# Designs tried in a protein design run: designed miniproteins, single chains, continued (3). Part 69

Each design is a single chain, and the fold is of that chain. pLDDT is the mean over its residues in the fold that is shown.

## One batch from the design tools (miniprotein)

Design m10378
Fold by ESMFold2-Fast:
Structure m10378 (fold): chain A 96 residues (1-96)
Amino acid sequence: RRAELDALVERAREEGDQAAADEVERLVRTDPEAAAWAAEERLRLNYKKALEAGQEEKVKENLEAMRPYIEALAAEDPAAAEAMLREAERILEELE
């Protein structure tokens, strides 16, 4: 499952494959653990794109969009949700 998500995310990153991104979103909707995984990978993908474009505001928008997935993760694993938020803070700090 996670390896499957990882492969889809990598394809989306490398080729800008919108169909792969849509498939990740579908998997996220059916599995809260997959939702948390996909949210983390989505943050990394969007961070890289926003960094290349110099769009700090877009990174912040992506973090806000991920909030429901982080809340789903927090219900199952609060420590993992906290780690994800900490990583997001680190990414924003790097943009300064």
Scores: mean pLDDT 61

Design m10379
Fold by ESMFold2-Fast:
Structure m10379 (fold): chain A 94 residues (1-94)
Amino acid sequence: MSVEEQLRELAKKNGVSEERYDRLLEIVKKAPPSAYVPAASAAGLIIELQPSDEEFDEYLKKLEESVNEPDPVKAWQKAYELAMELAKKLAEKR
């Protein structure tokens, strides 16, 4: 299953709006190859967390900052750190 298909199925399962899914997917597609995997992971974690509108906007901003980082190593690091932060929040919610 492609990353796009996996994220779409996660969005449906978690009641995420098509608008939110489209915004997340657009950002992930803009990620440099170095940051693509951690950016996609972060997007999936945002979907699973079912955040409030305020939290969603904060996470989107952090994700955009990671994919727009011109240094590919720093882009990977920022995306990875975001994914780890989100994973910790999801574990604490469970």
Scores: mean pLDDT 82

Design m10380
Fold by ESMFold2-Fast:
Structure m10380 (fold): chain A 85 residues (1-85)
Amino acid sequence: SPIDLHRQGSRLYDQGRYDDARRVYDRLVQDYPNSIYAPPAMLARGRTLYQQGRYDDARQVFQDVIQRYPNSPVVPSAQQQINQL
């Protein structure tokens, strides 16, 4: 379920397991694109890439969440992250 993937991704991120966290967030967005958890998962994926020093990849993901989910409450956070890159 999308909530189980969201919880799994968050746990892996908190453990510093960024590659594993990113794969789980990607799976959530791919399988459940219309879930309320999909925009937060894309935002978390971008933050995970930023933590790994992959700034261009992080910027692309933040731009993608704004484009795909323009009405999501995470959009201001995605925009702020782009401005800090």
Scores: mean pLDDT 87

Design m10381
Fold by ESMFold2-Fast:
Structure m10381 (fold): chain A 84 residues (1-84)
Amino acid sequence: MELYEEARELLRRTLENEAESLKKIHPDDPEYQKLAEALRKAARGEITLDEVAELARQMGRDSLAYRLRTLADFEKALEEEVKK
């Protein structure tokens, strides 16, 4: 139980850190501001990582979208395991 809770906390912190980094590196870019806000919402469980990945893809950030989709697959695997 604790191991899965720690893994979820690491994912949440990773998403929050990524959002903060985007805001610091691209403070004047409205697209990155939207993406950072979406990452924070995903960290809070308000939206899925798949939704953030799709937003990144629509913004032409294909490499970021790919990385987020990989994290989304990992999150889904953790959720399935915890529900058992």
Scores: mean pLDDT 75

Design m10382
Fold by ESMFold2-Fast:
Structure m10382 (fold): chain A 90 residues (1-90)
Amino acid sequence: SKERKERIKETLEKIANLPEEEKEKIRKFLEENYEPAIEELKKQGNEDGIKAVEYYKKAVEYALEKKLEEALKYAEEALKYAEKAQEKLE
């Protein structure tokens, strides 16, 4: 849990400090992969998984804009829903 939170925080800080060209690559990756991921989770009935992905997308988007306080807030929500999604698998 602690190590996972620290890794996510480090990732968001790294994203915030990337050159603009690299940030554009991340934005493109999100645009290409977000909707397919949500659609797959909808087919599975994985509501907590959908929330986790939605919040993590927002976290990355805020990190890209160097809004790290908002990014961390959304990342914490994403983790909470990801943990709930995992618990439902036993």
Scores: mean pLDDT 83

Design m10383
Fold by ESMFold2-Fast:
Structure m10383 (fold): chain A 69 residues (1-69)
Amino acid sequence: SELEKLRKEVAERTARLRELMRQGKWDEIFKEAGVTPEELRALARYKANKDYSALTPEQKERIEKLTDY
């Protein structure tokens, strides 16, 4: 179904974003993703897991702003 297809696309995009986050390619993440609501939720989950300890202060600030309404 179309809903299942969208869920798979969101899951794949989320996994890709997490991989880019672990690689530290934040500029690529923000440019490529276009920052949809689903991607903001993925970033919020990343923040909740406190996995950004290795990120620069600038990258952390960008995540903070993207998860803020």
Scores: mean pLDDT 63

Design m10384
Fold by ESMFold2-Fast:
Structure m10384 (fold): chain A 88 residues (1-88)
Amino acid sequence: MDELIEKAIKEGNLSLLGLLAAKALRDKDEERYKELVEKIAELEIKEGHVAPHLKKEEVLKEVENRIKYLVETHSDEEFESGIKNLVE
């Protein structure tokens, strides 16, 4: 997991980071979930994927909402398959 997180951050792979954050949320790993959400928000701001008038706090809430949606709409098997496909 840690090696995948570092790879995703280094490559700016928002899709992989999102799946890893969803998995952390499902595993109730609050510290890892928070770290991943913050990294996703920072990368989205850096790459211009968010409206420039949004405060970091608002971006964090939007990322959290997206990750919660992923957890609600996908199974554990789908997360594992998605992670595998993105790291191959």
Scores: mean pLDDT 75

Design m10385
Fold by ESMFold2-Fast:
Structure m10385 (fold): chain A 84 residues (1-84)
Amino acid sequence: SVDDLLAQADAIDQQIQDLIKNADTLSLSEFQERYDALTDQADAVLAQLSALAPNSPLYVDTQMRLGAQIVSLSTLLQSKRKEE
């Protein structure tokens, strides 16, 4: 359901925030694995939301929110790669 997908999006957002908070305590390989898992999960949730409610403000808002969070993670990942 859309409600289940929104709950999954909220859980992914929280996991991204936790990963950002703990970025300095994680190895590059650990950060990369979590980054890959979270981006795959976000893409899956957004794909399902777009199939169920493509013209919904809820889909657009969720896409923008998760997209911004993934950009933040990508920036941190690039910084970690340059420090090794």
Scores: mean pLDDT 84

Design m10386
Fold by ESMFold2-Fast:
Structure m10386 (fold): chain A 92 residues (1-92)
Amino acid sequence: MEKSREEKLKKAYESDEKTKAEILAEMATGPAYQVVLAGGSEEEIRAAFEKGLEEAAKLLKEKFPELKEEEIEKLKEEAKKLYEKALEEERA
C-alpha cells in the first residue's frame, strides 16, 4: 500500500546510512521478485531491481528535497551492492 512505502521512505531518511541502503534495496527487491516468479532471466531480474531502486530514490528525493543528489546516488550504489552480495551468497 502507498502508506507503507511512504513510511519506509521516512524510516530510510531518519536511519543510518547502512539501514537506508537496506530499506531501498528491500523496496526495489519486490519488483525483481515478481520477475523471478514469472521466469525472467538474470538480466531481466537485475533490470527490474534497478528500475525499482530508481523509483524509490525519486520518491525519497520528492519527500525529502533537503537530501543532496550525491547522497541519493550513494544510497543507490550501496543498495546495489547489497543486492549483488545476496545473489552471490545464494549462488556460492
Scores: mean pLDDT 71

Design m10387
Fold by ESMFold2-Fast:
Structure m10387 (fold): chain A 86 residues (1-86)
Amino acid sequence: SKEEIAEQLLQQLAGIVSAMEELVDEEVAEELKKLLTEAAQAIEAGKYEEAIAKAKEMIELALKHTDDEGVKSDVELAEKLLKELE
């Protein structure tokens, strides 16, 4: 269901934020946490288009600030979940 895919996406995005906290400046980490919170709130409200937009912003921000293979792998899974949610 869309709800199950959205929950998996949120868990994947949370993993990306956790990994990024160790790799980037606090300012970038705080922006990622803000976007994660906004994505979670959008999902809870059933606003999947808003959640997708926030997830895409998080992916773009993460890839701009790291070339870490673990983060890139997590991003690939998040992008797959995004396509299933669309």
Scores: mean pLDDT 86

Design m10388
Fold by ESMFold2-Fast:
Structure m10388 (fold): chain A 61 residues (1-61)
Amino acid sequence: SDEELLALYERIKSEYGFSDTAAIELTAEEVLARETGPSAPFDEERFRELRERVRRALEKA
């Protein structure tokens, strides 16, 4: 959900002090890893979708 994405984004940004862009990308990577598991090949299309979802959720907050 958008609320879960925002909570994860805020946690990553706060704990590591990353820039907004880096925090958005790391949030998308974390969600992708949770969906596919650590042994799955990297899905660039799904990563782009998740990155845009994080960005849009942040714009609404």
Scores: mean pLDDT 74

Design m10389
Fold by ESMFold2-Fast:
Structure m10389 (fold): chain A 88 residues (1-88)
Amino acid sequence: TEEMYKKLEEELGEPELVKKAREGDEEAKEKLFRKVMLKKVPETLEEARRIREELDEEALRWVRRAEEDPEAFVEEVVAAHRALRAAA
């Protein structure tokens, strides 16, 4: 939605990147996704710690990886998203 893109522009401070992603530039979409994920990692980790008992072993491994190297974790998520798009 229009409101979602405006919020992303405010949060990331990258209006040109958001504009290109909105226009369908796949590389810009991936860069935007990476930036959003990195910004959300601290919040997501805090929420994961609160529900730790509900997480399975796989999810707990993801939490540990994100805590040890947030950038590498985000790149792994981006790669998984890319693989899913290629498989579709």
Scores: mean pLDDT 70

Design m10390
Fold by ESMFold2-Fast:
Structure m10390 (fold): chain A 79 residues (1-79)
Amino acid sequence: VDPLLVDLEVKAPPDVPPGSRVTVEAYAGDELLLVAEGRVDERGTARLRVPVEQDATLEIFVTRPDGSRVLLDRREVRA
């Protein structure tokens, strides 16, 4: 089965500087399927393309300079 390519546009909180890491974790229930990473651009936006081969929950995080992670969004995907 061909993967579904999910295009994500993620807006970081104003306190998160450009170059900060954005992480997308794909889950089927409690099972971690994949991790995709991107970076916040100078406009405070990160763009990622995530391949999904089955129904999954995408959890989108940004990492602050202090190492703390902030959950920005959770999305359900049907593949």
Scores: mean pLDDT 80

Design m10391
Fold by ESMFold2-Fast:
Structure m10391 (fold): chain A 71 residues (1-71)
Amino acid sequence: AADARLDALAADVEKKVAENEPTPETIGRIVREALARHPLTFASRDEAEAAGLRVAQAVNKGIKKYEEKKK
């Protein structure tokens, strides 16, 4: 199911971003590797846009978790 794959992708991105220093290079590599592990196919532009927003939110959550652990 598309939702389950997107949830798995978002969780993978969030976890790995939270475990690594969030440089643009590292974030880009994490997202690319996560997409390779959880390949997505979209039926519509709206679905693709929603997935992009979900991944961006996962990155932001991961960054926040990394910064909170650094305190």
Scores: mean pLDDT 79

Design m10392
Fold by ESMFold2-Fast:
Structure m10392 (fold): chain A 74 residues (1-74)
Amino acid sequence: PLSPAEQIALRLVDLLEATADEMLARGTPRDEALAVIDAREAEIETVMDEHDIPPEVRAEIRARIAAIRDRVAA
């Protein structure tokens, strides 16, 4: 079972993934889309630091964000 803070952090990644999919579908310029991802990643990192999210959950979140960035950069 995940803590409420872990659930919030994972939810933010789900929202970022949905946002990235919408940006790709709309044909948003790559540089603009990557800037949005960078800003959201910084916000998620802050949430993880403030709530002492476990290293294994942080690793999962970071891997998911990297995959989102790769999809947008392709």
Scores: mean pLDDT 85

Design m10393
Fold by ESMFold2-Fast:
Parts: C-alpha cells; sequence; structure tokens
Structure m10393 (fold): chain A 67 residues (1-67)
C-alpha cells in the first residue's frame, strides 16, 4: 500500500542517516537503534545501494558491506 511505501522510505532515510553519522556502525547496532532485525536492515541497505548508486557521490552507502 502507499502507507507501506512511505514507512519503507522513512526506514531507508533513518538507516542512511545512521550510516552517515557513523560509517563504522554495524548492521546489528543500526537494527538495535531502529528496533528491526539485522536481516531487515541488510535488505534496506542493499535497496539503498540500488537506489542511490548513481546519486551517492560521497560513497556513504555504496561502500557499505552487507556481507
Amino acid sequence: SKEEEVKRKELERKVFLLIAENPKATVKEIAEKLGLSPATVSKIIKELQKILGENDPNHIINKWDTS
């Protein structure tokens, strides 16, 4: 639904900002701060890498390893 899309984009924004504030943060730390599972955070980061790949000139998300 449209509401689910808005919530998804809000989560993507929050994940991006947490990584930007601390590029050394782990997936687990981000998950704990947002009340999400690490698997969910990893999926969000991969989606952000896909979406922002062309618009991430500072390599904030593109250099993030979700392995």
Scores: mean pLDDT 71

Design m10394
Fold by ESMFold2-Fast:
Structure m10394 (fold): chain A 59 residues (1-59)
Amino acid sequence: MEEKKNELLERARKAAEALHAQGRPDTADAILQSVEEAIENGDFEKAEGLVRAAEALAR
């Protein structure tokens, strides 16, 4: 679980950095917070979905 947590957080941070570079810091912050909350609650399915959505938005 620690490996999966670290992977999802790293992916979320990369997506947030890309969103910040696009001039969308509020969206970047919201994504990071939502992914962290999902991980804290053990909801890895939700965390994965949020990361995928953020990665799609960042492209």
Scores: mean pLDDT 80

Design m10395
Fold by ESMFold2-Fast:
Structure m10395 (fold): chain A 55 residues (1-55)
Amino acid sequence: SATEERAKMAIEAVNYYFEKHPDATLEEIQAINRRIVALLDAGKSLEEIKAELDK
């Protein structure tokens, strides 16, 4: 379902961020999670979300 696909995209995006920032604080992870949700709400693809996280 679309809901399941969205959840998978969010998890993969968070994991992508963790791989690049293994020392990230809880506050930084919470901020990134909110940003990922906002990008998903804007209709961004996983590739676009990953590109935004790389900025």
Scores: mean pLDDT 83

Design m10396
Fold by ESMFold2-Fast:
Structure m10396 (fold): chain A 104 residues (1-104)
Amino acid sequence: SMAELTARTRELLERVRELLMEAMKVEEDHERLLRLIGMILRVIGHLLDIELNPDDLAVLRAALRDARAILRWLLGDPSLPADLKARARALIAEADALLARLAA
């Protein structure tokens, strides 16, 4: 159902926000810290858009596409701990699966 896809997209974005906050705690580069804060704010913006526009297919797709972009950016950091890299890869796979369901 669309309500199920909305709920799963919200849960995925909350997990992305948690991952970014954990990455922020171990980040030593000031410019990357500022970018992480910006990415966290982008995720919060998508969560707000989903709340204000329930079951909106375009809103869910935009949120998932941006979450994938954010996670790919995070994986580009060679200093990111292996456990956080594994979590980021798992979240990308889940976002891809949700995007496929939203395309059908």
Scores: mean pLDDT 90

Design m10397
Fold by ESMFold2-Fast:
Structure m10397 (fold): chain A 72 residues (1-72)
Amino acid sequence: DDIRRSDIVHARSPQQARDIGRNYPDLPLLADSADVAGAALRAGNRRVRLYDPNDPQDVQQAIDQLRQQYNL
């Protein structure tokens, strides 16, 4: 198990989230809605973070928390 650093991706649609989750299960993923987050999780992504798109500060906090948690 070679845990490599990965960039954080921002999924903007359920289709994009499914594609990322299927092909990159360990890639940290930001979701702006429960539908996007659910699509990524169902596709196999293990590092999904949901944020509130109506709160710009929550976006930055979600990014910072993912970077801190996975040492990115």
Scores: mean pLDDT 73

Design m10398
Fold by ESMFold2-Fast:
Structure m10398 (fold): chain A 55 residues (1-55)
Amino acid sequence: SSMAEEYEKRLAEQRERLNERLATLKVQAAAGDAASKEQLERIERALQELEAIEG
């Protein structure tokens, strides 16, 4: 019965980490870093996938 709670906790932690990365990467991408732009796209896809399975 604890597996669902652990799963939800992991998703919440991952979402927070992704949001922190997004904030940093947006600053770097605005400065013209191409690698940061690619990483933003990948993280945005990951967040969208998480929302699809949660919703």
Scores: mean pLDDT 79

Design m10399
Fold by ESMFold2-Fast:
Structure m10399 (fold): chain A 76 residues (1-76)
Amino acid sequence: SKELQQQKLQSQLSEQIRDLLLEKGPSTVKEIADSLKLNPVTVLNILRQMEQDGLVRKFSHQGKTYWYLANQPVPD
């Protein structure tokens, strides 16, 4: 079904984003999109879902929004 394919793709992309954040630490939507060769809108939608699931958080630094894993400390 279309829903099962969408959920499978979302799970795969969520794992790729998680692995990237584990490797590089806090990253912007643009940095994640450029690294994974994805559309920034697609990345933002997945990050918002991951935030609702408690997997990621965000903070603002020097006018940019950074996303990070929920179990990682926020840099000073």
Scores: mean pLDDT 79

Design m10400
Fold by ESMFold2-Fast:
Structure m10400 (fold): chain A 65 residues (1-65)
Amino acid sequence: MIGKTVEVYVDGELVGSGYILDEKTVVVHPFPGKEHLVKVGDEVVARDPVTGEEIKVTVVEVKPA
């Protein structure tokens, strides 16, 4: 999943899109109104929308809307 655009989930809620930097880290772009649900240092579920593969990753950057 490295270098892939993914769906980002927090406690089962889809909060935004993300980009996988490595096997442990993600950059998150939250949807408008969902910026309060994710912060740097959070452990989130990243899902590949093509394969359905899910991994747990740590947020290293959040880009506000």
Scores: mean pLDDT 79

Design m10401
Fold by ESMFold2-Fast:
Structure m10401 (fold): chain A 67 residues (1-67)
Amino acid sequence: SARDALRRVVMEVADEIVANPELSLEEVEARFDERLATLPPLSPEEQAEADGARASLLRHAAGLRAA
């Protein structure tokens, strides 16, 4: 499902953030959006989930840079 694919994209980007904590927030957002572009067109509900996931990943990256 698109939701399962979105969850995988989130986990892959989260792993990249952990592996490279020097990634800028702009780079994290770009990597997430590039992976989203490989998925089938999202419904409005799936797009809302993607927007929430993007925000969570950016917060995660910011937290790692502060540590």
Scores: mean pLDDT 81

Design m10402
Fold by ESMFold2-Fast:
Structure m10402 (fold): chain A 112 residues (1-112)
Amino acid sequence: DYDEALKAYKEGNYEEALKLAQKTLEKDPNNASSQRLAGDSEWQLGNYERAVRLFREAVRLSEDRLGSMYIDLSVAISVSRSAGDEELERELRKLLDEIVDKAVETMNKLVL
């Protein structure tokens, strides 16, 4: 389950974490936490393009954890910029904008 994948990730076993997260996603493709964990694992393995796709899916599926995803993606943008990967930075910035837009939409549903 997700908890096994998260444990593997925390232990630095990124390949095992990815495998377990993917197994969870086979049963529930809309599991935002598993999409994010798979993305984090792909990022640690250097598979940045796959990581971005997984992060984008996690953003679309989750409203409750947008703040923590914003921080994680801000770090990822800094890494991509340091590496000189302008295309990766652009994709990560688009994803960051999607998080901001979702947060604004959520706030706009509240009667203040």
Scores: mean pLDDT 74

Design m10403
Fold by ESMFold2-Fast:
Structure m10403 (fold): chain A 104 residues (1-104)
Amino acid sequence: DLDKELQSLNNIPDEEERKKKTGEIALELAKQYQESDPELFLDFAMLAVSLGVELSEELREAMKRHLMELAGLTPEEAEKYLELALAGKSSREIREELEKLRNK
């Protein structure tokens, strides 16, 4: 229950500890959806990364595979997508950068 988990996060007075806990929850949700819902997996994995969670090599490779399969990205485009997502770029900004790369 996300509402209950979010409410428990408000009881953590340290902002850095709260961010870490939020990232841990996002990572666990990503793992849960990895095989059942690739779109939710990518959303939660990107959220965990944006909150400073270090992904295992296995999870990074899973993200690249899902980007290639779901969006038809090349390995180079998938790597660029991940780089931009790690830098906190929105899905729209990432799409614009990939379009520039495809037009060159």
Scores: mean pLDDT 72

Design m10404
Fold by ESMFold2-Fast:
Structure m10404 (fold): chain A 82 residues (1-82)
Amino acid sequence: SRLTLLVALGIEIAGVSFLIEQGRRLELPQEVIDRLEAVKRRLEAAYRDPTATDEELLAIMDEASRVVAEAEALARARARER
């Protein structure tokens, strides 16, 4: 249902917000933080848009998942260099 999608979207927004905060504390590259902040803004815009379709909500959530995965991969690669 749309309500289930909006709940999932809200959870993803909270997760990205937490990852940005932790990433800044861990001094991740600014490019990584910028990408996370960009996808967070898009998620928040979609959440506030009552005209957004379920397909559009799923698409931005899929994009956010990819950006998060890429950011996590970069963080793991950085950790392995130590």
Scores: mean pLDDT 83

Design m10405
Fold by ESMFold2-Fast:
Structure m10405 (fold): chain A 81 residues (1-81)
Amino acid sequence: SKEEEIKKYTEIILKELERMLKEETNPEVQKAIQEGMEKVKKTAEELLKDESVSLEEAFNKLEAVMHETLERVEALRKKAA
């Protein structure tokens, strides 16, 4: 089902962000990853409640949140270097 596919993809994204969080030593970057994880969770909850959203649109929105988080992490790492 669309709900199961959204949940599976959300879990894949969250596991990757959690892996990054566990390997990170910079507190500012850790906070950015945690905020990104929270935003992914909220976005997934909203997508699961919206029956009008296609699976492709749902995946694109989840990927956009992940990419925004990764860009913020990269910017913070460059500032710390």
Scores: mean pLDDT 87

Design m10406
Fold by ESMFold2-Fast:
Structure m10406 (fold): chain A 64 residues (1-64)
Amino acid sequence: KKEEEIEKLLKNTRTTLAGMGLSQELIDRSLEKLRERLENAKTKEEQRQAILEVLVEAQEEHRA
């Protein structure tokens, strides 16, 4: 269940990042970071925070 849920969250996040116009390299790096953070997340709140943090970090890196 946790592995399946992580894959679903990664797929949804990839769609969001692609919609933001990020490069494939940035998307792939962001999803790798998110996978590691989601594997270590113990609650749904931590999963949600991990996703938000990765989205913010990716957007800031895109601006740089």
Scores: mean pLDDT 81

Design m10407
Fold by ESMFold2-Fast:
Structure m10407 (fold): chain A 89 residues (1-89)
Amino acid sequence: MEELFEKEVDIGVAAISVAVARIDPDFEGAKRNLLNAAKILSKIKGDDSLVKRVEAVTDQAQLDAAIEEISAEINRLDKEVRKEMEKLR
């Protein structure tokens, strides 16, 4: 339970960071918030591919694409963690 709870909290923090990135009109601020989400997901997944993806972002179109990719991954991981937690009920 503890490991699943910590993953759920981390996923929640990543989701908040993505939400902030979506509404931030400043490109560097939005990218920084998205990078925070990518780092959290990288720790959960054990790979740095999303961090490298966000670091490579240089324009708004790439940032928008990265936001959608990270948002989709957050939704996927959240569903997995929730299913595992439901098994313990």
Scores: mean pLDDT 82

Design m10408
Fold by ESMFold2-Fast:
Structure m10408 (fold): chain A 59 residues (1-59)
Amino acid sequence: MEERKRALEGAREALEGNIAYLDEQIKKATDPETIARLQRSRDAYRKELEAVKEELEKL
């Protein structure tokens, strides 16, 4: 298997895991500042995930 495809698949899995983890943390958070910080991190990972998915579609 090509190393590039494996790296992108690994990145996708890691990003999906990070997003799922942040979704659970947001549900448990009680203070607005923590919620806002977690949401910003989740949004950053979602943008990374879309880029990774686009690269995988081109392979």
Scores: mean pLDDT 83

Design m10409
Fold by ESMFold2-Fast:
Parts: sequence; structure tokens; C-alpha cells
Structure m10409 (fold): chain A 72 residues (1-72)
Amino acid sequence: SPIDKAYELAMKAKTVEDAARQAREAAIEAGSPLAANYAVTGAFKSVGPEGGIRAGRAAAEALGMKLSDTPL
């Protein structure tokens, strides 16, 4: 599913920049705020907290959402 794809791509990220780019692309393709949350989780696991935060913001911005200042 698009949500699973977002998570898988985020988990495969090797840099913070890759995580942000992949999360944004996945969120646009899925068109779902749930995809943004999965991308954040995957990015945290692959590239750490900074990557997760940047991935979440990139995905949220693509969906027209604002990310909370409280971490997942």
C-alpha cells in the first residue's frame, strides 16, 4: 500500500536529505497524513531523530499539514 511504501522508503534512507526527499515523494503519492507518520517512524529508525523530524516536516508540508512540536 502507499503507507507501507512510505515506511519502507524511509527505513532505507542513508542520509537526512534522502529521508526528507523520500518522505515528501511518498506523501504526495499517497495523499494521506498517515503516510507522513509512517515516514517519520521509518526515518527515525534509519537516520535518527534529525532525519525523522525532517522527513515528517517534508511529508506534512507536501500534504498541507503542520507537524507538532511534540516528538512521536
Scores: mean pLDDT 67

Design m10410
Fold by ESMFold2-Fast:
Structure m10410 (fold): chain A 57 residues (1-57)
Amino acid sequence: SAAELAAREARRQRGREAGLAAARQYMSPDEAAEVERLLETDPERAERLIVRAILAA
């Protein structure tokens, strides 16, 4: 449904914001900038990098 698609898109946008905040907290500025780019082009890869950074902290 249209409502379900809208909710999914809103959740993805919130996920991107949370991901970028985590990247800024747990990664270097250069790494966080790369994650910001990847959140647009390859969000699954961005998430894996963020999770690895959190686990390494």
Scores: mean pLDDT 80

Design m10411
Fold by ESMFold2-Fast:
Structure m10411 (fold): chain A 69 residues (1-69)
Amino acid sequence: GPALAEAAARAVREVLLAAGLEPVTAQVMGKEAARLIAAGVSPEEAARRVTRGLGEEVQRAVAEALRAV
């Protein structure tokens, strides 16, 4: 539901902010990750799609954050 989507978006945003991404970019990517999870995409695949070009460490951290929600 909307509360779980918001929690997923926030968790991803916090990981990306910690990785040094700009706040607006982190927010947009967090919302996209939440959208993919709501559409039935796995945490691993959602993380891979959203974090393209950011490296394996950031992808792994985002996947872990999505699994924890």
Scores: mean pLDDT 86

Design m10412
Fold by ESMFold2-Fast:
Structure m10412 (fold): chain A 103 residues (1-103)
Amino acid sequence: MEQVQQLLEETTRKALERMGEIVRLAREGRYEELDRLTQETIDWLNAQSSRILQLAEQLNVDPREQVLVLMRLIATGAEIIVIAQAAKKNPEVAEKELERVKR
């Protein structure tokens, strides 16, 4: 479980960094780059999610813990989409939402 938790925490940290970059691109009016970064981040998260879940199975992690890991990965994907959509409408609202997600 510790290796799975470490990889999950690293993945979440990198996702937060990418969400910050998405908000920055929105503030600069760079919407094409924002859309590209959003898609690249989702594709990356999907690949990382597959690796994390495969590692959890390989390490015989408790099925209940695996469900919690999956829930966190799904939540992270939803957060990326919400932040990207909010940033295109109002970057200040997206920045406040990002601070809430970091907690």
Scores: mean pLDDT 85

Design m10413
Fold by ESMFold2-Fast:
Structure m10413 (fold): chain A 68 residues (1-68)
Amino acid sequence: SSAISAGVSAVLSAAKSGDLDGAVSAGKSISKLGASQADISTAALEVLSGESDDVASLASTGISNGLS
């Protein structure tokens, strides 16, 4: 959904800045949407597909920690 994609984009923005706390905060916002793990994974693959391994790793960590 557009809301999930916006949340993942916010995580990506924080990850590009090296801001793990910001990425976790954006991940918390995604968790509040009640989205399924499959929907979140699909949006993450779409938004992160062109990013470096370092950025993708930080973004994935932010999402995982935010969803916990």
Scores: mean pLDDT 80

